Designed miniproteins, single chains, continued (2). Designs and how they scored, part 20

Each design is a single chain, and the fold is of that chain. pLDDT is the mean over its residues in the fold that is shown.

## One batch from the design tools (miniprotein)

Design m4659
Fold by ESMFold2-Fast:
Structure m4659 (fold): chain A 69 residues (1-69)
Amino acid sequence: SLTGLVATGEPKQVEQAVQELKDQGLIIEVSIQPSEDGKTWTATLTVREADVEKAVQILKDHGLEVKVL
């Protein structure tokens, strides 16, 4: 089963968190939408259900606001 996550924060935080998730093989799909001024990025991620808790913790450790879909 797959789970959607939405993570929002500063570009550097989003970039670092996404890279860590990629390095650990936790991302199936990711899409990043910058705000109009580029100050905030929103990442929409697809992960395996078994990986949700770990992925959420990594996103939060990087200072991101996280919503599970």
Scores: mean pLDDT 88

Design m4660
Fold by ESMFold2-Fast:
Structure m4660 (fold): chain A 94 residues (1-94)
Amino acid sequence: MQTKIQAAIEMLKEGNIEAAKTIIYQILSSSSDPNVQEILVLLRAGQLEEAKNKAEELLSSDPNNVDALLVLAFIAILQNQKEEAINYLERALS
């Protein structure tokens, strides 16, 4: 997982936004956490604010929740907030 997150950061820094999105989505899709699966349903439905709120709720209960940080990074990419997305991914590596 760490290697894939590092690859996503590198893709964003190189401007390869679609590759970064693909890497993050693949990590999230392989998660067995039912909260993550619910968030993916919200993301597919275009309910970005609801997905963000659920990810922030997970992060408030566990500040080191990698899946929650990856969701917030993915939403930041969708909102064209590259620097914010990189910050979330770097936090996920810590």
Scores: mean pLDDT 84

Design m4661
Fold by ESMFold2-Fast:
Structure m4661 (fold): chain A 76 residues (1-76)
Amino acid sequence: VKINREKLIKELTKIPGIDEALAEKALEVLEKELSEKPLTPETRQEIIEKLKSLGLSEEQAEEALYTFNALLAREE
């Protein structure tokens, strides 16, 4: 899927406490995980834990996943 990386980073930085560097790292995790597997309860939890390992809170990780998935759906 050809998603505009700059738009995704910009939308992720709107989440309180996420800067551009953290948004870029979160985007890499989201792109890799969601390109390999459909979103299931197991993959959702795995993604959230990976995002938390980057320094995001659980709430920030959930918002980032939601934002990415919503933007992905709009580009299809």
Scores: mean pLDDT 76

Design m4662
Fold by ESMFold2-Fast:
Structure m4662 (fold): chain A 65 residues (1-65)
Amino acid sequence: MELTIAVVEVTAAVLKSLGVLEDLEISGDEITLKVKNPSEEDKQLLTTAKREAEEAGVKLTVEYV
């Protein structure tokens, strides 16, 4: 769980540096990323992060704004 949260935080920091991340919410074992105008590469990064989080028992939700 702790390592998965760190991976999601790194992913969020990358997306924020690209101007794609609007918001990040953490509630227990649920993480919500709100993204605006993601590229196909950004969507791939989000898909990988979501799969890794779910395998570790963390619910990652991606919301397109």
Scores: mean pLDDT 74

Design m4663
Fold by ESMFold2-Fast:
Structure m4663 (fold): chain A 77 residues (1-77)
Amino acid sequence: SPAAQRAADARELLEVLLEILDEKGINDPGWRKLAEVAARSPYLALEIAKLEGWDVKEMEKLIREAFERYEARRKAA
């Protein structure tokens, strides 16, 4: 189903996002929570970051890096 596929894609994207945060040494709970949101909805994560006064550009960069890594893994599989 489309819902099951979205859940699977979100799980894989979350794994990649958390991997990048770990590589950068980012242990902030807020950043990790935004990564969980971004895996399901990048748009919503950026809107939350904007509303809360977070670094929107850094969140955009994280999301972009995660999508690039996710796409590369899909092509390799």
Scores: mean pLDDT 81

Design m4664
Fold by ESMFold2-Fast:
Structure m4664 (fold): chain A 100 residues (1-100)
Amino acid sequence: TTTFTQTINAGTSSSSTQALRSFNDAIDTALRSGRMTLNINIIASTTSSGQRTSDDIIRQFGRMLDRIGADRISSININGQSSISSYITNTQNSINTLLS
């Protein structure tokens, strides 16, 4: 299993681009190796930026799964600040649902 770690800075105009790039790199990694563990760290200065980044991550992850299949993913870990813990939990739950 290959471990892939990404940090996304929420609240910037590039956060969606960072998420897209990170998931494209994850697709390449999964295609070259059997299975992948994905760690995502979210850094957000506001609740709204955390929510937007969470939504972007869920959307890009869904696109990634459509391309490589859920069987290529061993585990997903989403981490963030306590101020956005509800969005971290929501992102983790949405990803777990996509993997089921």
Scores: mean pLDDT 67

Design m4665
Fold by ESMFold2-Fast:
Structure m4665 (fold): chain A 96 residues (1-96)
Amino acid sequence: DIPLDEAERAELRAKLEEARAAVAATPQERIDAVAEEVQRILGLPPEEARAVARGMLAQAALVTLVRRTLYKEDVSVEEELRRLLELLREEAERRK
């Protein structure tokens, strides 16, 4: 229960900005591919599916960042994204 010091907080903030920039730099083809999968799972309109896809990519980047920085784990954004998509499929089945 030792709180993060000022330097650790500054580093985490910088890495969060990098994660956000990485999501913004994601090729449109990758966003569209994830959006197509989201659309198949949830039946959302293409524009809303793209918004969800961008959100999932941002969440995957954030989770990967936290796990690498705080827990020192060797994880990838692609692995976390696949996990999020599977959770989305399970939730969609539950709501039928």
Scores: mean pLDDT 74

Design m4666
Fold by ESMFold2-Fast:
Structure m4666 (fold): chain A 78 residues (1-78)
Amino acid sequence: MIKYIDPAVVAAIPEEVSDETKLVVEVQLGLALIMHAIGFSLEEIRERVRESLKKSTDLSDETIEAIVDWILDRIEHG
């Protein structure tokens, strides 16, 4: 679905970003949940999400780390 972005995803991003970047973050959250369900470690998920965000977005390293930490918190706690 290309038009709906979860408001929680918007709130998790510490800087103003494009709708395309917000969608990438939402997709990475979905991918992280699937990886966790398959049995990947949290460290493997962290590295994969970090790499994907660095390649797919122009976000700062600090913003990427904040998003990665938020995604990992979501898959661990709900």
Scores: mean pLDDT 74

Design m4667
Fold by ESMFold2-Fast:
Structure m4667 (fold): chain A 70 residues (1-70)
Amino acid sequence: SGKAAGEGALKAGEIGLEAAKAGDKKSGRSGGMTGIYGGQQAIASGDEEGIKLGKEGLEVGKEALRLAGA
């Protein structure tokens, strides 16, 4: 479901952001990218909760990539 995809994207983005903050740029990029792509898929689902969580995952994923130097 879109909600499950959005929850997964947000969680991946958050893990990536914490890794990037700890100096793990590889995990930060991986988690950030997963948050972005998963967030885009959740938004594309058209599910209201999926869109909300997908947008959050997209933003957290972008921050993880920014901090990881990607």
Scores: mean pLDDT 83

Design m4668
Fold by ESMFold2-Fast:
Order: C-alpha cells, then sequence, then structure tokens
Structure m4668 (fold): chain A 67 residues (1-67)
C-alpha cells in the first residue's frame, strides 16, 4: 500500500465519507492492519467490499501478512 496511491484514492472518493475515512485509517495504520490480517480479524473480501483500495494492493497486503 503506497501512501501516495492512498492519498489519490482519498481524493477520488470525496463523495463517500465512509470509504474516505477507511482509506485515511489504512494510511495511518498500515502496521496495525497487517497484524489484524495475520490474526484473521479482517478478510480480503471485507476490504474489497468496504474500501476502494486497488485489489492489487489488497492482495499484496495479504501476501505480506501471511509471510
Amino acid sequence: LSIEELFELIENSDLDPVRLAFAALVTGSTLRLVKAIKNGEISQEELEEKTPVRREDIEKLFEIAHS
């Protein structure tokens, strides 16, 4: 997850406050998110449903968490 890509995604989602807030949270809490994924607290499907983050970046995040 690139910080610059997340900021661009936030700007593109200014009409959706929930998705905007989630994108900002992910940017500020990348390490916490990786830990949550590793512990099974968050699924890939949930991230794909609730956030406009690129599928490619979500897949990379899950690969890192399971390494």
Scores: mean pLDDT 66

Design m4669
Fold by ESMFold2-Fast:
Parts: structure tokens; sequence; C-alpha cells
Structure m4669 (fold): chain A 74 residues (1-74)
């Protein structure tokens, strides 16, 4: 399974027009990360960080989620 690039992840997150779309994109990215790396502990940590970010307003949540993935995929 190929991980999408950070540019592709950013594009998908920015395209989300609702919390439901944002959550779907974020969870799909975490599932791909877990499948590609085999690191369930890292995936669980990403899930927790995304959950906290989803408490923010939509545009701030998009930024926080992207920053989380930028750190994980660097």
Amino acid sequence: VELPSLAEIRERLEAARSREELERVALQTIALYETATGDSAAADALLARVGEAMRLPLEEAKRAILETYEEALA
C-alpha cells in the first residue's frame, strides 16, 4: 500500500467542506499509514492527535491535522 504524498494529503484536507469529510480523510490517511508502516502504536498516537485537532474549528483542525502528518511522515 502506497502512502499519499504530503502534498496530496494537504490537497485532500483542504478540499474537505465539512467535519465529516475532514474526519473521513484523516482516518483514511491513518489507516494507510498503519498498513504501510505496520506500526499500530504510531497509528494510535496519530488517531489521538487527530481526535484532539477535530475539537478545533474546521480550518484550524485542517492545519493541526496536516502538521501532525508532516511530523509523522518527515
Scores: mean pLDDT 80

Design m4670
Fold by ESMFold2-Fast:
Structure m4670 (fold): chain A 72 residues (1-72)
Amino acid sequence: ARNEATLAIAEAGARAAEAGASQSEVEAVVARELARHAALVSRADMGAIGAAAHSEDRLERLRAIAERARAA
């Protein structure tokens, strides 16, 4: 499901950020997971995840996306 794919991508990015990965490393993790789930993720979700990974508060924003996807 789309929510399951969004959750998986956001959690992977959040785990990388929590482990101290740089912005470029978090973006690389997100890009790899998006490639695995491309057909299951909406353009809006892809955009939101990408913007979160690029942000200064990436860990918090990726966690928020993961929690919303889990609740949906």
Scores: mean pLDDT 80

Design m4671
Fold by ESMFold2-Fast:
Structure m4671 (fold): chain A 77 residues (1-77)
Amino acid sequence: MSIGIEYFDAERGIVVLREDDGDGKVKLTGLSSMEGSPKERKEAAIKEIKKIEPNAKILSTRETDKGLVIVEATADK
């Protein structure tokens, strides 16, 4: 198991983390705090995840009390 930063954009406030669980799957976590609506933050995070893994399946989306959007996705290796 290893966790790494796969994408980082400080100006837009977007980060994508990749976790390899060793089971032939990857977990991707998108964090978005960019300007705009919660929907725009979610769409931006999903877009960056799909640039990394076009076949990624979105598992969940949530928003924190501070307006941070968190998107969880998985893809097969």
Scores: mean pLDDT 79

Design m4672
Fold by ESMFold2-Fast:
Order: structure tokens, then C-alpha cells, then sequence
Structure m4672 (fold): chain A 82 residues (1-82)
């Protein structure tokens, strides 16, 4: 019972971390795409590519959390935070 509550708290915390990072990355992506529309630069294009990669990793992490693969999800979350 206590172990199941620890697992639920860990899952909730991972889901919360993913959600926060996803909202931040999605917001930054909207801003970067708008900058690209105003006048593209290699730096803006690189930033868009990096943000898209972060979103892909967060989607993978969410799937891993649903599968109970918390250690793998945590690794992807930490990669996005770097």
C-alpha cells in the first residue's frame, strides 16, 4: 500500500515535470516560429530544431511514464533540462 503510494507520487511528479517543460518548450517554439516569419536566421532555425527535439523527447518520456518506465523517463527529462 505504501509502496503503491510512493509509485503514484513519483508518477505524478514526473508527469508534472513533463507538463511544465512541455508548456515552456511549446511557448518558446511559438515565439521562435514567429521570429522566423519576421526574418529567418540560422540561429532561429537551429533554436526551432532544438525545441522540436525537446518536445519529441518529452512525448517519449510521457509514454515511458505511462508504461511505468520511470528511470528512462527521468533520463529524458534531465536531457531536456540541460
Amino acid sequence: KEEEERRRRERFQLELDIGVLYVKAATDLVIARRELERGGSPEVEKRIAELEKQIDKLNEAETLVREGRFDEARKLIEEVKK
Scores: mean pLDDT 83

Design m4673
Fold by ESMFold2-Fast:
Structure m4673 (fold): chain A 100 residues (1-100)
Amino acid sequence: SEFDKLVEEILELIEEAIELLEDDPEAVRRLQELKRKLEEAKKNKDYETALKTIEEIMKLILQQALRYQQSDPERAARLEEIARRIGELTKKLKELLEKE
């Protein structure tokens, strides 16, 4: 389904964020828990939980980007780009769900 494809693309971006944060075990743990919740929401077609979970993931990624802005600006920029891509996919996901 188109919903599954969009969520799978978002899950891939979440894995990229986890890799960028590999030296931060707390951030990795939190992202892994949210990723699991999103995977479960996808399986259950729980659209409300999926959207809320994606919003929490984006917020967490942006908080980490802000944290790294001065110490590691390249990492911060890559995290911001990941969040922007997730945001664009989320817009498509919301539009798809409004049509169903």
Scores: mean pLDDT 87

Design m4674
Fold by ESMFold2-Fast:
Structure m4674 (fold): chain A 80 residues (1-80)
Amino acid sequence: EMEKILENLETLAELFIESLKKAKEEGVPKEELEEWVKIQIERMEETIKRLYEKFKDEEFKEKAEKILEETKKKMEEILK
C-alpha cells in the first residue's frame, strides 16, 4: 500500500514536471506558471501531511518528502 502510494506520488510529480515544460514551451506566462507550481506543491505537501498523520510511517515521510523536494527543485529550474 505505502509503496504504491509513493509510486503514485512519483508518477504525479513526473506528470507535473512534463506539464510545466510543455506549458512553458507553448508560451504560458511565467507568472501563471509560478502560480500553478505553487498550487501543485501546496497540494502535494497537504497530501503527504495527511498520509503521514494517518499511517505514522517514518520511512514513508522521508521518501515522500524527498520526492517533494526533488519535484520543487526540478520545477524551480524549469521556471528559470
Scores: mean pLDDT 83

Design m4675
Fold by ESMFold2-Fast:
Structure m4675 (fold): chain A 101 residues (1-101)
Amino acid sequence: AAPSSKEEQEKIIDAVKESLLESAKDLLEETKKKELQEKLEALIEKIKSTSKWTKEELADVAVELRKIEAEIKGVKMPKEVEEELNKDFREATLERLEELL
């Protein structure tokens, strides 16, 4: 497949950014824990204020949102398992972004 044009890449990045922003806002409405609210508000501000995104930065935000969602849902697992699953998720996200960009 031919790589996307720079304009198409920017549109894809913007679409992913908007999806992450919406996810962060949804999680903010679900949580009553002040610490998680502050983390989500900081992520929302970062998403809104960042003008240039790398695929790595998009993947890092997606991983952070996944961690916050697990905390809100009370998911408990061994730290080693959590770290491995988050690493796998980050790598899968990067591979998908590389296909789209």
Scores: mean pLDDT 80

Design m4676
Fold by ESMFold2-Fast:
Structure m4676 (fold): chain A 85 residues (1-85)
Amino acid sequence: DKEYAKKALEHILKAIAALRRGDVETAKKHLEKAIENLKKLKKSPEREKALKALEEALEALDAGDVEKAKEHLVEAAKNVKKLLE
């Protein structure tokens, strides 16, 4: 379980880094991989909050709102960190 949470966090951080350099395509790929890893975890409030934040980040990127997407990714990272103790 912790291994999937760790992989999800790594992908969220890579998505944030991609957005900082203007690479929306790479950010979306990492965001999708973060969602995939979180779905392999046991259901918890932190998992559900992180998944919702990642889905909202994808919607923001599709709307061209990179700043809003970054805010949602930071919120997702905070919730995933809680799953890692």
Scores: mean pLDDT 87

Design m4677
Fold by ESMFold2-Fast:
Structure m4677 (fold): chain A 68 residues (1-68)
Amino acid sequence: SALEEELKRLFEEFAKKMAEAKTDEELQEILSETVERIRELGRRYGDEALAEHAIGLLRHEVKELLAS
C-alpha cells in the first residue's frame, strides 16, 4: 500500500538520521519529528492502527540503541 511504502521510507530516513546524531537531544528530536510524521500519514491514509504499530517499532529501535 502507499502508506506502507511511505512508512518504509520514513524508517530508512530515521535510521540514517539516528546514525548521524551526536547527542541524546538530537536523538529525541529525530524520534519526536518522525513519530509526528507517522501520525500524520496514519490520519491521511485512514489507517491509524498501522501508524501506531510503526511508532511502536520505532520506539523499540530507539530503546535498543540507548541500551547499547
Scores: mean pLDDT 81

Design m4678
Fold by ESMFold2-Fast:
Structure m4678 (fold): chain A 55 residues (1-55)
Amino acid sequence: MIDWNNLSPEQQAVFDEMYARIRALHDAGASQEEIDAVVDEGTRRLLALQAEEDR
């Protein structure tokens, strides 16, 4: 489970990038499917970083 209140610097950077992309998509009137794709990719990247920290 991702701890959203205690992210590593690498996880924080991925989260900030994902959040900026979601905001840009909202401002552009993008579909929910496009936003969901960005969230899915960002979540996958965050989980991969957490798995590296668990080693």
Scores: mean pLDDT 75

Design m4679
Fold by ESMFold2-Fast:
Structure m4679 (fold): chain A 70 residues (1-70)
Amino acid sequence: MIDKEEVEKLIEEAAKAIEARDYEAAVNYAGKLNKLLGKPNDEEGERMWEALRAWDAEGFRKVAREIVEK
């Protein structure tokens, strides 16, 4: 089962890294989150990565939480 506490922690750590413009940390936390979510479909996962590449921390949080609730 997905650990909701660990998921929320990874979302916030990735979002903070995006806000700090730390690409390496952002990609690392987002990658851990993607593995924990167990392969969101290519479209949902791409929306999350698109927000990260745009340095949109709030967009990243929104998309990641939408994927988690599925």
Scores: mean pLDDT 77

Design m4680
Fold by ESMFold2-Fast:
Structure m4680 (fold): chain A 100 residues (1-100)
Amino acid sequence: SEHMERLRKLRDELFAEIEKEVNAYTEEKTKDLSPEDQAEVKKFTEELLKRAREVLNQALEDIKDYPLEEGEAFLRKLAESLLNYIKSEIDKKVEEVKKR
C-alpha cells in the first residue's frame, strides 16, 4: 500500500540518520584511543546498528495497521530512543576499553 511505502521510506531515512550520527559519535569518542581499541569500539557500534535496524524493521510490522500520522510519530520516537540508547552503550564501551 502507499501507506506502507511511506512508512518504509521513513524507516530507511531514520536509520540512515541514526547510522550517520552514531558513526560521527563513535569517531569523536574514540579519537584518542589506540587503533586496536578504536577497531573494537567500531565493531561493537556496527553490532548495535544491526540490532537497531532489526528493531525498526519489526516496528514497521507492529504499526502496519496504525493511521499514517500515528505510525510516523511512533517510528520517529523509536528512532530517537534507539539513538540515545546506542550513544549510551558506546560511552560505556569506551569507558570499559580505557580501563585496560
Scores: mean pLDDT 90

Design m4681
Fold by ESMFold2-Fast:
Structure m4681 (fold): chain A 69 residues (1-69)
Amino acid sequence: SGLERLLEAVEASDRERISAAELAELSGLPVTAVRAGIREISEKTGVELDLEVVDTERLREALRRVLAE
């Protein structure tokens, strides 16, 4: 799953904020898939996530919630 790869990439990063391009490099996903995944997570959780540069802790929390449900 692309969302599982995004979670792995976020958990491997020590950055407080991370760009969609950096997430693409870390996850092995195209940047278009990263942006689509962030949008999906935002829609499912109601959490506001910036598609350019995202807060890693906020993204990690939202990803864990979607993957657990």
Scores: mean pLDDT 81

Design m4682
Fold by ESMFold2-Fast:
Structure m4682 (fold): chain A 94 residues (1-94)
Amino acid sequence: SEEEVRELLRAAEEVVLEAIDEAVAAGQLSPEQAAELRRLAREALEAGLAGDFEAAKRAYLELLKLADTQPVSPEVVAKFVAGGLLLVAAEIEA
């Protein structure tokens, strides 16, 4: 349903933003890197909410590529992966 799609997309955003905040608090991300990750997360959410899952997945892939270049903990990586899985679940539910 449209409501379930929105809930999954919001859950994905929440997990990703929590991961970014955790990495910033741990000194693993600069403010500039955190801002770019937040921008890509927002782009993915907005595209998903618009039903453009191709654009949402492209934005999320760029987020994962950027995160992979950063010295983030395995716990932060797991949250980024979880966010991506929630985005895929939203596409399947749509």
Scores: mean pLDDT 87

Design m4683
Fold by ESMFold2-Fast:
Structure m4683 (fold): chain A 65 residues (1-65)
Amino acid sequence: MSREEIRKIFESYDKNGDGYLSRVAAVKALLSLGIDQLTALEIVAQVEKDGRVNIDELVDEVLKL
């Protein structure tokens, strides 16, 4: 998938429209891409700050896989 395709999927989980996901929403979004639960949890742990996950940082981590 392209960066833009992944970003659009993550944006669909962004209830606030502010470019951030909750930890739970970020994990669910990663699972929806076919990423396994352990990898999803590791990615979220690396990019999470103050209980939130930045969508652009999450996209960058997925593209490194």
Scores: mean pLDDT 81

Design m4684
Fold by ESMFold2-Fast:
Structure m4684 (fold): chain A 57 residues (1-57)
Amino acid sequence: SASGKGLAAAGQAMGAARAAALVRRETGGDPESSNAAGEAGAKGDAEAAQQGLLRAR
């Protein structure tokens, strides 16, 4: 959706993707580490995305 609910979901997806990308840079593309970081990022970023909705870009 394009409403506030859609923004929250997009923020969570972006957080997971960003966490996975950061781990990929650190581990040189270890898929298991990236997958774990993406899942952890999705959980942790759920809170950060709600606070970062003000300036999350």
Scores: mean pLDDT 57

Design m4685
Fold by ESMFold2-Fast:
Structure m4685 (fold): chain A 91 residues (1-91)
Amino acid sequence: SKEEEIKKVIREVVLLIASATAYIMLALLEEDEEKKREYLEKAIELYKEAVKLIEETLEKYPELPKEKKELLEHLRKVAEENIRYLEELLA
């Protein structure tokens, strides 16, 4: 159903953001600069994938329930802020 498809996408977005955050934590534990950079680049990639899925979902379902729309907007903001921070750090 449409509701089940939306729930599946939200779960995927949450897991992408959680995975990106985990890679940042792994980078903080890493002493090898090249490996640290790889982890941070992977985190950026996962956050960008989350943003893309959120944007596609909001475009496909413009009449989403307010609660789900606000959740996706919040997750998008978190991902975008982390992308900016990490890209600045790697520059």
Scores: mean pLDDT 89

Design m4686
Fold by ESMFold2-Fast:
Structure m4686 (fold): chain A 114 residues (1-114)
Amino acid sequence: SPLEEAVERAARTLEEAYEVLSKDPRLKFAGEVAKEAAEDFRKMVGPLGKGYAYRASALMRAAAGEVKDDPFVAEAFRRIAELSEQMANGDDETRAKAAEEIARVAEELVEKLK
C-alpha cells in the first residue's frame, strides 16, 4: 500500500541517518535513537501501531533536546517527532504524507552530514 511503502522509505532513510550520525562520537546517541525510531515505524503499520508512533515521537523529541550544539540535527529530530504524532493520529493519507516528509527530512540530514 502507499502507506506501507512510505513508512518503509522513512525507516530506511532513518537507518542511513544512524550510519552517518554514528561517525561523529558526539552524535552517536542521536543515531541510536534514529535507528530505534525506524524499528518503531515498521511496527506502526501493525496492530497497536499508534503506540509505536508515539514512542518514536517521544524518543526523537528527547534526542533533539540533548543535541544542544547542533541546531540542524536538533531541528530535524524535532520535525520528525511532530510528523510521528501525525502518523499516530491521521487517516491513511495523512499518515502516508507524514512518512514521506519524515523520509525527506532524514534524507536532508544524511546529505548535510556526508
Scores: mean pLDDT 86

Design m4687
Fold by ESMFold2-Fast:
Structure m4687 (fold): chain A 81 residues (1-81)
Amino acid sequence: SREEELIARLEEIGKRIKEIKDEKVKEQVMSLAKEALKHLLAAQRYEAQGKLEEAERHFRLAEEKIDEAERLIEEAKKQEE
């Protein structure tokens, strides 16, 4: 499911955060992960209420934050090698 995919991606981000050497990038990724989690929790609440359109909107917002976090991690890794 969309939810399972986003949770798995957030878990991977959490693991990869420990490998980031640049503290500023680490803080940015952590901030994006927190915002993504906030939207994911909102999506879960709306889904539980049967508000599927609002849930989908929050899943989309969570995905955007996850995409940005993953991009920053990859860019940081390239600069460290």
Scores: mean pLDDT 86

Design m4688
Fold by ESMFold2-Fast:
Structure m4688 (fold): chain A 82 residues (1-82)
Amino acid sequence: DPELREHQEEIARILMAVSRLGVLDEEQLQEFSRWALENRLNREELFEKLREMGVSDEQLEQIEEELRRQDEGVRLHEELRR
């Protein structure tokens, strides 16, 4: 299911950004990752969970910026491939 795969990829990108920013420790990242993958949450719900786990609005903004840059890179690559 391409939609499910795309959703899992988005979760992975968020986890990578959170890990790179050092916002959550390894144990918290494992808990978040498992919860997010098991519950098939959208981006808004994932950000709400991160906020509940102690991630600040400023850190969430940094994650959003990183994801936007990643999305732009993928889109440009797809355009060049066409």
Scores: mean pLDDT 72

Design m4689
Fold by ESMFold2-Fast:
Structure m4689 (fold): chain A 56 residues (1-56)
Amino acid sequence: DEEILKLYEEMLGVSPIRLDDDFFDLGGDIGLRNKLVKELQKKFNVDLTLEDLGRT
């Protein structure tokens, strides 16, 4: 969770963020969400969709 949170901070350019923060409210567009999904899948071996990020 903390490693994912740090990745969110790096990709969105904001810090600190909370787990309660909505990815879309932090300025994530579809392109950035797609990039984040791919980075998470590659680094953490997680199977995520854009919907999963929208629920975080």
Scores: mean pLDDT 56

Design m4690
Fold by ESMFold2-Fast:
Structure m4690 (fold): chain A 105 residues (1-105)
Amino acid sequence: MEKFKEVVKFVEEKAPEVLELIKEMLEKGMTPEKAERIVELLLENFTVEEMIEIVVKAVEGIEGKEAGEEARRELERLAAEDTEENRRALAEAAAVAVMEAVRAI
């Protein structure tokens, strides 16, 4: 699906280290330190709106457009509360979305 390629390209252009770490995690296994580094890089390099777009495009690629629209509403509601905990939760969701996009292509 083109949506997964769009996610991977967008992340590669802004934070190529995220893709390198995700590929390493998929090949060599996940560690808490690598997972934390990915979340930190996403928070440093992407806005809340850009992280929402990453998750929505990945969900659209897996479950279709209607599921993507539902995910957008839920993530926008989470982002509206604008806490460090909610920003971190969004970055964690974006990390999972990028990992699924990399697996799919």
Scores: mean pLDDT 81

Design m4691
Fold by ESMFold2-Fast:
Structure m4691 (fold): chain A 94 residues (1-94)
Amino acid sequence: SQQEEKFEELLEKLRELGASPSVIDKLEEIRALHLKNRYDKENQEKIERLVEEILEETKDPEVLRLIYDFLWTVAAPPEILERVKEKIAELEAG
């Protein structure tokens, strides 16, 4: 699918930017959770935890902007999207 091709391109770009293997693994888990159980509330909670872990590991606003676009594509909750957006703004202001 076009979404799968875009995800593979995203992971390649993130690796080029120096994103850690841990961050890549967490994004792959988020993608798998989204694809496995689209309507599962437990999967939304797992995605929230994985995003918070990524925000602790990643201090590159360019990496986080790419992750933000991906999270929008997998219909992450609005509060998670806002959290990532706030972190990007904080990093770009410093």
Scores: mean pLDDT 81

Design m4692
Fold by ESMFold2-Fast:
Structure m4692 (fold): chain A 76 residues (1-76)
Amino acid sequence: TLEEQAKKLAKEAEKYALKAIELHDTDPEKAKEYLGKAIDKMKKAVDLAKKSKSPSGMKAILDAAKKADKAIQEYL
């Protein structure tokens, strides 16, 4: 479902953001690449979350998205 796809993308964005943070000091160029992937997946997750229009599902998706966004902001 769209809701499940959005949750998966949000979780993947979180993983890429954490990987970017992990690589920040050892491989800055690769870290930037992973950050870009995290941002792209987050945008897709938000789009699908808007399309799902489920109040409870939207809350879960937005919570996952906010967690990924915090990780990305901490890296920047």
Scores: mean pLDDT 74

Design m4693
Fold by ESMFold2-Fast:
Structure m4693 (fold): chain A 69 residues (1-69)
Amino acid sequence: PVERVRRLLEEHGVSPETIEDAVGLVEKALEHKDDPVKTANILTALALRLVGDGVPEEVIREVMRIVDA
């Protein structure tokens, strides 16, 4: 899922800095997948980071779909 998120963000012209931050949050979410509260907090941080960088809502939804799978 990490590489799929990276590729998706790269395809949509997201900055390298934002991509690395997002990928780091995806990795943290995967490490804590057995802790629903911690995972929810990490996914919220991921969504807020992408919104703050102006990433389109459609792309953010696809990122969340990839991580939730």
Scores: mean pLDDT 80

